# Designed miniproteins, single chains, continued (3), part 35

Each design is a single chain, and the fold is of that chain. pLDDT is the mean over its residues in the fold that is shown.

## One batch from the design tools (miniprotein)

Design m9189
Fold by ESMFold2-Fast:
Order: sequence, then structure tokens, then C-alpha cells
Structure m9189 (fold): chain A 104 residues (1-104)
Amino acid sequence: SKLVLEFGQTLGVLEIAFFVMITYDPSLSEEIKEKLRKLIDIGNELLAQFEAGRPNKKLLQEFKKLSEELNKMLKKEYPNDPFTTALIKNLNRMVKLAEELLKS
């Protein structure tokens, strides 16, 4: 479906953003790195579930909670950073796409 494709595309953007952060910011906190890795892992599992037509509501709730926690940390450590603002926007888009896929 078009929504599954778009979710996969936004996940790919998150993976690229994570690579950029770990490569170019050696001061990036271990807690932010761990939350980003976990969020990417959950995102990949959600994508596989959506492609199989078997979405997991509990996994989506975990993704939403972790995304919210990460957004708060990023805003605190990198206030008004354009890269961080774009990353937060991408995370919010992924959540909305996952919620729409869960309804279908």
C-alpha cells in the first residue's frame, strides 16, 4: 500500500539522520543514541508487521512513547537546532502513518 511505502521512506530518513548524528556529533549522549537505535528497531518491526497485514497495537504504543521521550530530550539538548526540528517532524509523521495503517 502507499501508506506502507511512505512509512518505510520515513523510517529510511530516520536511519540516515541517526547515521549523520553519530558520525558528526561525538558529544551526542548515550541515552539519545540508545533511544534512537531502539526506535529504529521498533520502526523496522512495525514496517514488517504492516507489510504482513498484522499490526501490533502494543508495539505502536511503545513507539509513540519512546518517540515522545526522545523529542523532549532532543529539544532540551539541541534547542532551536534545524536538524533536530526536522528529526522531530519525521518522528511525528511516522507515528501518524503507523496510526493510519493500524486503522486499515
Scores: mean pLDDT 81

Design m9190
Fold by ESMFold2-Fast:
Structure m9190 (fold): chain A 83 residues (1-83)
Amino acid sequence: GIEKAEEAYKRAMEALKRAIEKGESKESILTAGIAAGLAGISYGVSKATGVGDEKLVESAEKSARAAELAAESGELGRKALAA
């Protein structure tokens, strides 16, 4: 459980890094950053509690997907976070 949340967080951070390196729009970078932060919180809670329950893993995965989408389009990333 916890390992899946960690992998999602790593994916989100990688998406943020790519958006910054490519010089994407401020909206795309900010949205990817917010999504990566949310994935990090889900992973951090999983690690701190020792419980990687399905909801925390799902939250981390959803945030990672939003970060990946935001790296291509800030609007799509925002819609993914709001879903």
Scores: mean pLDDT 77

Design m9191
Fold by ESMFold2-Fast:
Structure m9191 (fold): chain A 95 residues (1-95)
Amino acid sequence: MAKRAYLLGGGIALIEFENELKDGKSLEEAKEIAVKKGSELAEERATELGADPEAAKEGAIEAAERAYELAKKVGKEAGLEEVKEELNAEAEELS
């Protein structure tokens, strides 16, 4: 349960991060918004599903921070893609 909530939160945060970058926000601003909005949405979704809202918030924060660090090193598109691949690989292990 907790691992699924964590991955849900990560996915939500990455969507928020990508949307903010498309809206013209900087990497720093996109990360801050993804952490705040992503963690809030992750908590709400996990609660609706009867999952662990703390695990979902943690997943959102960690995914946003990881995407930000990778985007600084390899560029925003490559950084986001790498984190998406990581989360998808973990999700497949749960399937």
Scores: mean pLDDT 82

Design m9192
Fold by ESMFold2-Fast:
Structure m9192 (fold): chain A 95 residues (1-95)
Amino acid sequence: MIRERVKEAMERLGREGEERARASLEDLEALATKLREVDPSLAEQAERAAEDTRRGLEEAREIEKKGGDVGLAASQTGAAALRGEAARRRVEGRL
């Protein structure tokens, strides 16, 4: 029972993490677009953060494709979401 609940929790966490990471990615891409003409340096920071978040999601997908640990994939997805959210807050805080 515990092992099955942990697997279900990891799968749910991975899905939630992916949704959060994608939301932050969209926000960072929108910020980069808005800032390109106003603050090119801050736009570049948003673009780099978006690319980092995208790369983290790709790494998690590669773990899944190779039949890897679902917990490891979920952890990688969660880390990408946290980094994307932190970067978005940092960029917004400089507006």
Scores: mean pLDDT 80

Design m9193
Fold by ESMFold2-Fast:
Structure m9193 (fold): chain A 74 residues (1-74)
Amino acid sequence: SPLEREKRRALGSVEAFVRYMLAEGVPLEEIRAAAERLIADTVAWLKERYGMSEEEAAELRAEMEAVVDRVLAE
């Protein structure tokens, strides 16, 4: 579905964003703050555009946060 494609794109985008910020030497606290804003904005947009439920939104947020944690732990 279009929503599933956008969710996969969101996961890839947050990973690429965090890796880019790490490569640029951005402090970890600033990366986490920027990633949280990106996640919040992405989830809000997908709720408005595709009608994601609160449960689906919470699941996507958790998946995106897990990607951030994984990349920062490398």
Scores: mean pLDDT 89

Design m9194
Fold by ESMFold2-Fast:
Formats: structure tokens, sequence, C-alpha cells
Structure m9194 (fold): chain A 90 residues (1-90)
């Protein structure tokens, strides 16, 4: 179970990195999103699902705000990945 959560998180991080390269997003912005995904995985492994959902909702809010400022599709696509995880956890 915990090993599967880590594997799923690493697969999401890999996809996020690929999207960051595709849309030429600064590595610092990609790293911030990666940190968020790792923290979410840690909350899930600890059974703190409500905290995981709250962190994902804050990440989605941040990503949508960045999309409104930049128009970069990276932020919209990564927000969708985070929203899909929220639906899976509810």
Amino acid sequence: MKEEIDKEAEERIKRIRELGEKYNVPKSKVAAVETGIRLVANYIKRGEIEKAIRLLEQLVKFLKAEYEKTGNPFYKEVAKIAEEEIERLK
C-alpha cells in the first residue's frame, strides 16, 4: 500500500516534469509542484487524507492563478492532474 502510493507519486512527478519541459516552464516552478505532490503522498501514507485533499486544493488554486497570469498550459494540465487525485481520494 505505502509503496504503491510512492510509485503513483513518482509517476505523477515524471509526468509533471515532462509537461514542464514541453511548455518551457522554469525548473523552480516545476520543483515547487513536485514538493507539493511529495507532501500529499506523505499525508496519504500517514492516513491524513483530509490534509492531503486540503493541500491538493491549495495546489489547484495556486496553479489556476499562475495560469491566469501566464497563459502557460502547463499550469492548467497540472491542475487537472491534481483535481483527478482529489476525486480519487474523496
Scores: mean pLDDT 84

Design m9195
Fold by ESMFold2-Fast:
Structure m9195 (fold): chain A 58 residues (1-58)
Amino acid sequence: TVGRDARGVLVGVGAHELAKVAGLSREEAERLATEAVDQGADAQESGRHLGELVRRLE
């Protein structure tokens, strides 16, 4: 990605955490992180949705 917007950063970080806690493949983790980020209207909401998803899969 040429742009480093907040969405791209959150997806990358979220995918890394999801892969660690749930043992997901990189593709599955990126897909779930993208869906969680897209649920939020802004970076704070997106981060909250990612946190909830990580806790759910722990």
Scores: mean pLDDT 72

Design m9196
Fold by ESMFold2-Fast:
Structure m9196 (fold): chain A 77 residues (1-77)
Amino acid sequence: EIEELKKRADEALARKLAVLRELGWATDAQVAQAKADFEQAKKELEKGKIEEFKKMVEQLEKDAAQLEAEYEAKKAA
């Protein structure tokens, strides 16, 4: 369902942005801009582009997982 995709998207973006903040790779301003851009993209993709929205969510989840793995590796080193 579209609501599940929205929830997954919000969770994946939050995970990605949290790691970027912890690593110091993104400023608060960049995080705020990324959230705004993502909200706009969600609204546009929800309307008739559900398959593109799903692919975006899947890619965002992969990006978040990769960044989390990189963060853990840096903490261990």
Scores: mean pLDDT 77

Design m9197
Fold by ESMFold2-Fast:
Structure m9197 (fold): chain A 88 residues (1-88)
Amino acid sequence: MLEENRKLIEEVEEKMKKINKIEEKRKLLAEMIARVLHRIGAEFLLEQYERKPTETIEEHIRIEIETFRKLGEEELAKEYEERLEEIK
């Protein structure tokens, strides 16, 4: 698959390991963003997420879940929804 996405996940994961409490949620979000980029193949999506104001990491994750549903990835969306509930 796209090596750039894997490297992005690794870089984000490394930085997230330095954060207490929200680390697992941010790792989940990074994985979801990388998967969305792989499906869409568009840099503008990264720009959109970086600039989109979100009050919490959880809100951002829910937006990504809805993005997977719009891409027809219903099972993947359910998987991430379950994983989010597990880390609450």
Scores: mean pLDDT 67

Design m9198
Fold by ESMFold2-Fast:
Structure m9198 (fold): chain A 91 residues (1-91)
Amino acid sequence: SELREKLLKTKSKAEAYALISEEIVVLLSNTTEENRKEVAEKLREIADLVETLLGDTATAEEIRRLADAVERGVSDEEIQKILDRLQEAIE
């Protein structure tokens, strides 16, 4: 995974989380009704990297919750609530 290689090269946890946040934003910006399952799968891969490389189960669970919401096609308001919780978990 290109993201995995980039995460291994980061110099701080702040840089690692900035890369993760950027990748999530890009995935969400490119989400369509046709690709929701693919986006959800990629979000789950990011969650696994957060848990395995950063040891951060709380943030990984919030990303998995985001993946489930994307797959279900929930409202932008519900997505934003999950993103707010994700930001709090990172900080």
Scores: mean pLDDT 85

Design m9199
Fold by ESMFold2-Fast:
Structure m9199 (fold): chain A 60 residues (1-60)
Amino acid sequence: GRLPPLTPEQERVAEEIAELMRKQPDDAARHKAAADYLSSLPLTAAERGRVGMRARELVD
């Protein structure tokens, strides 16, 4: 089944991560920046996964 939509707060976080990723010079740096930011947030593992996937969609 399709995952439920992100909350407005999670969508904003995904946009912030996407912006950080766009500023990185390569894919490895992009993934590291996203992972480091997500790990600093008080989110569950499942929520981090959803926000991270959304951020990747926004970068592309």
Scores: mean pLDDT 78

Design m9200
Fold by ESMFold2-Fast:
Structure m9200 (fold): chain A 58 residues (1-58)
Amino acid sequence: SMEEEKEAKELAELSLESAREAGATDEQIIESIKEAIKSSDDPLSILAGEYALELLEK
């Protein structure tokens, strides 16, 4: 749904900002997100991770 997509995008942006503020490189963040997607069964977390990867690829 549109609300779930908006929530996932906001979560992705906040998570990226937080990780970068903590000193993580984009490469480290990509690795961490891929691992989280593989180990998570939460649809929102998976969707947020996918959006974050899309942002990092561009």
Scores: mean pLDDT 80

Design m9201
Fold by ESMFold2-Fast:
Structure m9201 (fold): chain A 88 residues (1-88)
Amino acid sequence: SSMEEASKYLDQGNLAFRRGDYKTAIAYYQKAIDLGTGMLKSVALTNLGNAYFNMGDLDTARNWYQQALSIDPNNEVAKKNLEKIDAA
């Protein structure tokens, strides 16, 4: 299913992210977002934001965190990281 594929792309993105390979992580997270819905999509959007945050692109990171929160308002990771950007 599209959700099973989205989950696998999210996992591949997370592996790349843990290695500091943010460009590869971004590519996988975008695939997860394209195929996923609901909480999985919110998590992938948050992790996409985290990759841009770690690359120093705070404006792009803010946009992705806002999109994650539009899907899941209870996404504490997206909320905290968005607040951190707004405080900087």
Scores: mean pLDDT 91

Design m9202
Fold by ESMFold2-Fast:
Structure m9202 (fold): chain A 86 residues (1-86)
Amino acid sequence: MLEVAVMVAQGNINRLEKLGETELAKLGRETLKTALEAGRSDIVTRVAQVLQETLDVLQSGASEAQKEKAVKEAKERLKELKREAE
């Protein structure tokens, strides 16, 4: 359900902001807004998934280099999703 995907995405954005990933959280909000305005429920779900995968790495025992790479890749994926929704 779109409603559940939106709630998950918003929760993940809030968790990233709390972890200090302010830029990634902002990009997540912008991409989510674009997807919702475009009626792209598939992109909303993908946003929620990208942010959850990134949170899993950030909250894991992964190395600092792996965490930095995950944030960089998440930013790139969110920009691609935003373009797809436009």
Scores: mean pLDDT 86

Design m9203
Fold by ESMFold2-Fast:
Formats: structure tokens, C-alpha cells, sequence
Structure m9203 (fold): chain A 95 residues (1-95)
């Protein structure tokens, strides 16, 4: 059920990380927004100033919301991501 969705999320996250490593933050932001909007999977990346940009799908607004947070701050949506990913992996391993 979840294999294709998991693969697309992982590929998008990989491309976003490559964009960040190349200092292409505008491209990383666009990739993160696409993942958050299409898969409702919270994405984030580190900025050179020590902050992190976090992109989350807001169900009430029906849109992707961006937050700028200090690098050591973790939002609740990011913790939900870990549970979401764990469940997707479990579904991929099951038939």
C-alpha cells in the first residue's frame, strides 16, 4: 500500500538534502513544500544562520505552512513524522 508513497517521500527528501548541500535553498524550499503538500509529510532543512525552515500541511487552511524555528527546536508535527514514517515502513514490509 505505502511503498510507492514512501519511495517518493524518500526521493524528495534526498533531492532536498542535495539542494541544501549545494546552497540552493530556494530549490530545497520548493522540494520541501511539494512533499508537505502532496504527502502531508512535514519536511525541514537547516539554514546557514542556525535556524531551520519547517514546512507542514495545515488541514484547516488546506495549504502548506512554513515556520522558521531555532535549530534546536523540534515542532510536534516533526515528531508525528517519525510515527508516520515508521507506519509506512511497516506497511511496505507487510503484504
Amino acid sequence: MAKEKLEKIEEGLRRAREAVAARRFEEARALAREIAGKYHYTTHFALPDGNRRVLTYDKEKGEVVESLVPGDVVLPAELENAERLKKLVEEVEKE
Scores: mean pLDDT 74

Design m9204
Fold by ESMFold2-Fast:
Structure m9204 (fold): chain A 85 residues (1-85)
Amino acid sequence: SSSDQTLLLLGELMQKLSDIYLWGYDNNDLEKMREEMIERIEETAKRVPPEVQKRLEEIRQMIEDGASYSEVLDKLLEIMEEVEK
């Protein structure tokens, strides 16, 4: 189903963001970490329904505004719960 495909993409995004966070922590490069997180969010946003795309744009803005990794994860989990019904 469309919702199953969206959940798969959001789950993949969560894994990518986790990998980028670990890389950023190890390399002490917060700026590059945030840039790469934004890039993955933008790529995922192109592949999901418009309602979910708007919610991912909110996460992108949060990262640009300096949100923590935990705040970003919490928001992504909220979106996943909305998609699951």
Scores: mean pLDDT 85

Design m9205
Fold by ESMFold2-Fast:
Structure m9205 (fold): chain A 59 residues (1-59)
Amino acid sequence: MLSPEEAAEKAAEGGKKMVEAGMPAEKAAQLSRDEVRRAGGSEEHEEYAAEAALKAGLG
């Protein structure tokens, strides 16, 4: 199993790819948060992953 830190990085990358594939950034951010939470990450890890997805949606 990934560490919470590794899970946050994986979720961030996944979120970016979802946005690039046409998913709304806010939905990709929500899915990234859920992924980190399931991996036992903190709220800070959830925010890191969500922000990465949101930034991808901004360009």
Scores: mean pLDDT 78

Design m9206
Fold by ESMFold2-Fast:
Structure m9206 (fold): chain A 94 residues (1-94)
Amino acid sequence: SSMLDKFLEELKPYFTPEQLEKLEELVRGYEATDDVAARSALFEEIQKLVNEVMKKSDPEKQQKIRDIMSEFEDHVVAELLAQVRAERAAARAG
């Protein structure tokens, strides 16, 4: 997903290579699955990792990370809600 790639690129300046590799694994895991429960669990792990990096950053970097994360969270929540609605509609039709 181009939006997930944008998220990774925007966080690159604030993460160590090791932290970025872990974040990429979680993001790619989210992209690779269509299971809502698995996506929700991976999203929680992404939030935990980003929060750990953010709390160790200076206040200016914390604000930028928070803004990037907020945009990503809005996208993920909208996508998961749309998926749940689509699955419920499909179940009612079949």
Scores: mean pLDDT 83

Design m9207
Fold by ESMFold2-Fast:
Structure m9207 (fold): chain A 96 residues (1-96)
Amino acid sequence: SMDENKALLEMHILGAIHAIAEKYARTGKLPSEEEIDALARDIAQLAMNLKISLEDFEEVAKKILKWAREHYDEKIVETVERILRKAREILEEQLA
């Protein structure tokens, strides 16, 4: 179902955020621009494979960003916002 597909997308994105936060806590380093672009492409590809609409993607992204703001510092949140924005742009281009 679409609810199951949205949950799969959400879990995938949360896993990526956890990996980013863990590396930042351990090394003080945020993802590189290349890593951000790769993550955005992976997220967009998964959304396409799961047949997620732009509206459903925005719903998932808003939910994740609200959660991230409650659990991580501003640098992690800004990084997540950039990844999700880039993923949305890729998805929008592919659905046009």
Scores: mean pLDDT 89

Design m9208
Fold by ESMFold2-Fast:
Structure m9208 (fold): chain A 100 residues (1-100)
Amino acid sequence: MLEEVQKLIEEIKKILKDTEEGKMSVKEAAKEIKEKVIEIYNLALESNDEKVLQLAIEALEEVIERLKELAKKNPEDKKLLEELIKYLEKIKKKLEELLK
């Protein structure tokens, strides 16, 4: 579980970097990030491991902040990015509730 979650986080970070550099469309990046975050969430639920949960929460915090910066630089895609950010914040809150 931990290694699988780490791999998905690395893949999301690469997608974000490629999008920030103009190598990937915001629309394509949003779709792939959402799919990978759902996979991370499911793995975190299945493992019920505090280290996996903490890693997933920390990664979501970084992804959310980077998406907020991307939304500032890409006003055309702002609505799409804000919807994704809202969704990720909801997933993060659910993971945080599992730690309490």
Scores: mean pLDDT 86

Design m9209
Fold by ESMFold2-Fast:
Structure m9209 (fold): chain A 70 residues (1-70)
Amino acid sequence: PARVEAVAEGENAGEAGAKLLAAMAGAPETRAAALPGVIRGVERIGPDNPVRIEVRGEGSRAEARVTSLA
């Protein structure tokens, strides 16, 4: 599997999440592995706040970092 790095920013989690899903369309396995980390980060910051989502991974393994832009 290819190494994947993706970054998405939005005014809220829905916008950033939609952009991230689109950016990772070519790597569905890595995208699926990243989702739990993305969800935890969004829950910590709050879904209505502007966020940056960063994903790094390969195959079924991924790390996600969610950062507040507020």
Scores: mean pLDDT 83

Design m9210
Fold by ESMFold2-Fast:
Structure m9210 (fold): chain A 89 residues (1-89)
Amino acid sequence: SLDRLRELIARAEELLEKVRNGEITPDEAISGLKELREEARKVLPPDIAERLDAVFDHILKNWKKRGEITPGDLEALLAALREALAEVE
């Protein structure tokens, strides 16, 4: 529900700041992203989960090509999460 979506936004914001500040390795960032995706799939309504899954797929595709998750990838995820929250409030 909405509280789960807000929790995912907060976790994505934390991941973004850790990536920006160099506080975690690329492998840790990828692990964190995969954990966010699995949580989203389990706790969000199907309509929101389906929309967000496309964004996660795009970021993971970029990681497979470049070997890392960029701040821009996480900013795109945050934009999608915030858009979903705005549509259901």
Scores: mean pLDDT 81

Design m9211
Fold by ESMFold2-Fast:
Structure m9211 (fold): chain A 106 residues (1-106)
Amino acid sequence: GEEAAKEAEEKAREGAEAARRAAEEGTEEAGEEAIEKGREAGLAAVKAAESGDKEAALEAAEKVLEGAREGSEAARRSGNQKGGLYGEIAAGIAAVGGGMAKAAAL
């Protein structure tokens, strides 16, 4: 419950930060890190939903979806085509996980 929700919130923040860096740098290294962090955020939200604490799970899913939205916005504002692509992929992966977690928590 609460511990899993806090993990998801932390991973959501890390994912959003990594996506912003990937959008700015446009490097393969930053892009791969952003994708991995997005995957971790989505998975953490799903794990929170599986805990049976519906309120904590919904909060975790919303935090991951908010982080994904921030990452997508950073990618859209990127002046680097590669950075934009990496940021959008990372945000998309996190959004899928967050969306699945929200559906499972409902």
Scores: mean pLDDT 81

Design m9212
Fold by ESMFold2-Fast:
Structure m9212 (fold): chain A 93 residues (1-93)
Amino acid sequence: EKEKLLEAAERAVEAAAGALKEAAEEEKENPELAKELEELGEEALKYKKDAEKLKELAKKAEELAKKSSPKTSSLLNIAAENLKKAAELIEKI
């Protein structure tokens, strides 16, 4: 049902935002990166019903992962995967 797809998409966005918040806390010694990660999470929540914006944010998370520590990179890849999943679910509605 359409409502179940929306609920699943919202849960995926929440999971992505959680991973981004955890990544920002890991990067507290790099305040510029921590702020960028926090803003990315806030944008994901703001645009949680916009499939195109969620795909754009997923690409940004993947790009940041390439230049991050292993733990932060892992969290960013989890965020990107969840944002892509949310976008796919929204497109099925």
Scores: mean pLDDT 86

Design m9213
Fold by ESMFold2-Fast:
Structure m9213 (fold): chain A 67 residues (1-67)
Amino acid sequence: SALQQRVREEIARLRREVARLADPAPYRARIAEAEALVESDPERAMRILIEVEIDIGLELIKRVVLG
């Protein structure tokens, strides 16, 4: 249950972060996939959220470097 709570908190945090992006749609889809897995496979849900956070970071770096 502690892991499920951490996953839910991470979902809420990432949803706030992606709302500030110019195109949040693909990240919202991945976060929704993680939300569907919170109760059945919270470890997989957390892995998806980590991947989303990495992808957001890479997109922001590309925008700064490439204009």
Scores: mean pLDDT 84

Design m9214
Fold by ESMFold2-Fast:
Structure m9214 (fold): chain A 75 residues (1-75)
Amino acid sequence: GAGAEGARAGAEGAGRGGGEAARLGMLKNSDYAEQGDIEKAEKGGVEGAARARSEEGKRAGTLSAQYAGKEGIEA
């Protein structure tokens, strides 16, 4: 269902753009950190949840993001 596709989309996005996306996100996040990174991170989370318009999608997205982040750190 929607949950499974949400997890796959998150993992695929992180995998496909792992190096480039993480690097660009890190540079952009570092720049915005001085202007309100906490506020931006919270807003991004809300918008991400809104795009995954189902309860299963929200859960799958959270697990996928958590797994992708950990994989990058423990590479």
Scores: mean pLDDT 50

Design m9215
Fold by ESMFold2-Fast:
Structure m9215 (fold): chain A 78 residues (1-78)
Amino acid sequence: MEEEIQKLIDELGEFSREVSRRRRELWAKDPEAPENQAEIRELTYELLKKDLEFAEFLGKTEQVKNIKERLARLEAKR
């Protein structure tokens, strides 16, 4: 059980890091291009969704609230 929980935590953390890294790469390339802006928004949305799942898994109530508010703002821009 402990090893399975740690694996899940590692997988969620790795996903968040990879998505965040890709978003930074797009920002470094050309953040003003419409196609890059759209991908950055989607990557930010997916990153926040995974952060939300992780925060809920760990019972981080304040973090959950903050992430949900950020997701709502991103949805308003779509």
Scores: mean pLDDT 74

Design m9216
Fold by ESMFold2-Fast:
Structure m9216 (fold): chain A 64 residues (1-64)
Amino acid sequence: MDAEGARAAALAAGSGAGAASAAWENGKYTQDEVSMRRGVEAGRAGDIEGAAEGAGEAAKKGGL
C-alpha cells in the first residue's frame, strides 16, 4: 500500500473535490448521491481512509 496508497489518496482527494464542485454547479446530484459516489470511487481505489474522509467532507458540504 505504500506507493498505491499514496496514489489512491491523491485520486480520492481529486475525485471528492471534483464531485462536490460538479454537484454545486449543476445541482443535478443530491447530497446523498455525491457522498455515495465519492465513497465508491475512493473504495475502488483501495483507499479506506480517503473514502471515509471524502464521504465526510461531501456530507458536510452538502449539509447532511
Scores: mean pLDDT 53

Design m9217
Fold by ESMFold2-Fast:
Structure m9217 (fold): chain A 66 residues (1-66)
Amino acid sequence: MTDEEIRKIAREIAKKIKETGKPVDLSKYIPGIVGGPGFREVVEPGSSEEEIEKKLKDMIERQKRF
């Protein structure tokens, strides 16, 4: 994934949270994540676009370690 793709996803998630008021599971937006118990990252309403982008980058980095 490119930095530009991550930024677009973060913006889309931020809009979805603002419109729905529901937490969003970031694992649904990153292709190739093989979920184990507790490998999910959830973004709560009120999170900033910058925090969402940082969490997405951290998840992708963690995925590469496996």
Scores: mean pLDDT 69

Design m9218
Fold by ESMFold2-Fast:
Structure m9218 (fold): chain A 56 residues (1-56)
Amino acid sequence: AATVARLDALIESYKKAKEFLEKNKDLLPDSVYEKGLQALDELIANAEAARERARA
């Protein structure tokens, strides 16, 4: 479905943002890096849950 494809694209965008944070962790305060990773992990999990609901 079109919704699943859009959610897949969104998840990939979040994963790329997470990779960018990981590459630049030494340039960020630890608190900002940790909060950024937590927020992205939560966004990915929520998008994956929405993807599974869209498949059903």
Scores: mean pLDDT 81

Design m9219
Fold by ESMFold2-Fast:
Structure m9219 (fold): chain A 118 residues (1-118)
Amino acid sequence: SLREALEEAARRVEEAARRARELAARLAHRSAGAAAHLADAAAHLEEAAELLRRAAESTPEEAKELVRRALEHLEEAIRHLEEGAREAARADPEVAEEAERLRREVEELARELREAVE
C-alpha cells in the first residue's frame, strides 16, 4: 500500500541521515567543509523523513503534497552529499566513496518516491 511504502521510505531516509551524520563526525577533524556539507545533508534527510512519516498518516491528496516537499529536501541532501564527497576526496578517499554511495542510494529513494505518488 502507499502508506506502507511511505513508512518504509521514511525508515530508509532516517538510516541515510544517520549514515550522513556518522560520515560528518569522521571528517570533523580532517575537513570542516566536507563535515559541514554532510551534516547539512543529514538535516535535510531528517526533514524529509518527518514529512514522509506525516504523508503515511495523511489522505492521498495531502500525502502527494508532503512527498513533493520531502523530495525537495532529498534534492538538497543529494547536492550536499555530492559537495561533501567532492571536498572529502582530498582528506579521506574512503569517506568520499561512502558519501558518493549514499548519494546514489538517496537518488534512487527519490526516484521510487516520485513513482509511488504519480
Scores: mean pLDDT 90

Design m9220
Fold by ESMFold2-Fast:
Structure m9220 (fold): chain A 76 residues (1-76)
Amino acid sequence: MDAPADISDISEEELRELLEELRARIEALRPSMDERQRIVAEMMLEVIDAYLTKGREEMEKVLKEKMEEARKLAEE
């Protein structure tokens, strides 16, 4: 399977830099986003902010909350 093993090898510092880059890219694309894309982007930014301020465990909590909200919005 592609993916999870390489993330386990990534240091906190490297992960932080990757998330900061992702955040900057999302913000740069925000003005050209549709309404729904903007909502998703804001959810992703909140998840990234949670990691940068409080660390991985808080990010997981926020991610779970935002995934539940996104799923509910998709159903409605």
Scores: mean pLDDT 73

Design m9221
Fold by ESMFold2-Fast:
Structure m9221 (fold): chain A 96 residues (1-96)
Amino acid sequence: ELLELKVKTPEEAKNVVKGLVFTLVTLEKMLKTLKDPESKELLNKVIEYAEEEIKKLAPKLTEEQKEEVLEFLDKVSEYEGADEEFVEKLKKLIEE
């Protein structure tokens, strides 16, 4: 809904999911720096929307492409220092 992308190929879906994964890791870090409850609520809603888009696109990926996305998530998460619980949640969204 936030993304009206007409994803036609598994390759396009993979690249969009990679972008969403990077965005979610970045937003999760921003959420930790915020003190204002209203700002936290808004960022949480954006995170939820991006997670919904991953759920819609992940089924279009081949198993090999899902592995590529999971490797990308691990690299981004290590670089940014993301929470293990958050990373595990994203892995489940990609694998389902």
Scores: mean pLDDT 78

Design m9222
Fold by ESMFold2-Fast:
Structure m9222 (fold): chain A 62 residues (1-62)
Amino acid sequence: LSPEIQEEIDEAMRLITKSVLKLMSKEEVIKDLPSMSEFTQEQAVELYPDDKELQKAYEESK
């Protein structure tokens, strides 16, 4: 795929993933974070950038 099309797909995937994460409670996201892919973990962190518990769970998953 061209880089331009790939960027659009990546942006759509980010938006879809964040929308799915919004359907979960923050508590559920934090609990499930270690089992998530790195991509999904990054989207969760972006969705809740000021949440210290989520940030800690993300760091501990590395």
Scores: mean pLDDT 78

Design m9223
Fold by ESMFold2-Fast:
Structure m9223 (fold): chain A 62 residues (1-62)
Amino acid sequence: SGNERVEALRPEADKVSSREANVRLLARALGVDPATLERVHRLFQEDPDAGRAAYLALLAAV
């Protein structure tokens, strides 16, 4: 504790928590599996184009 780096990462952790809640709400509203949305998010982190294509396919399925 007392590490400025740790304090700088705190908002990131809070964002992750909020994003997880929003992803669950979105999955429920769209009627899709939360695990599928998590996989798409992973693709976005690695390859935005592939992630975007997977997201569009998910939206077309609802």
Scores: mean pLDDT 65

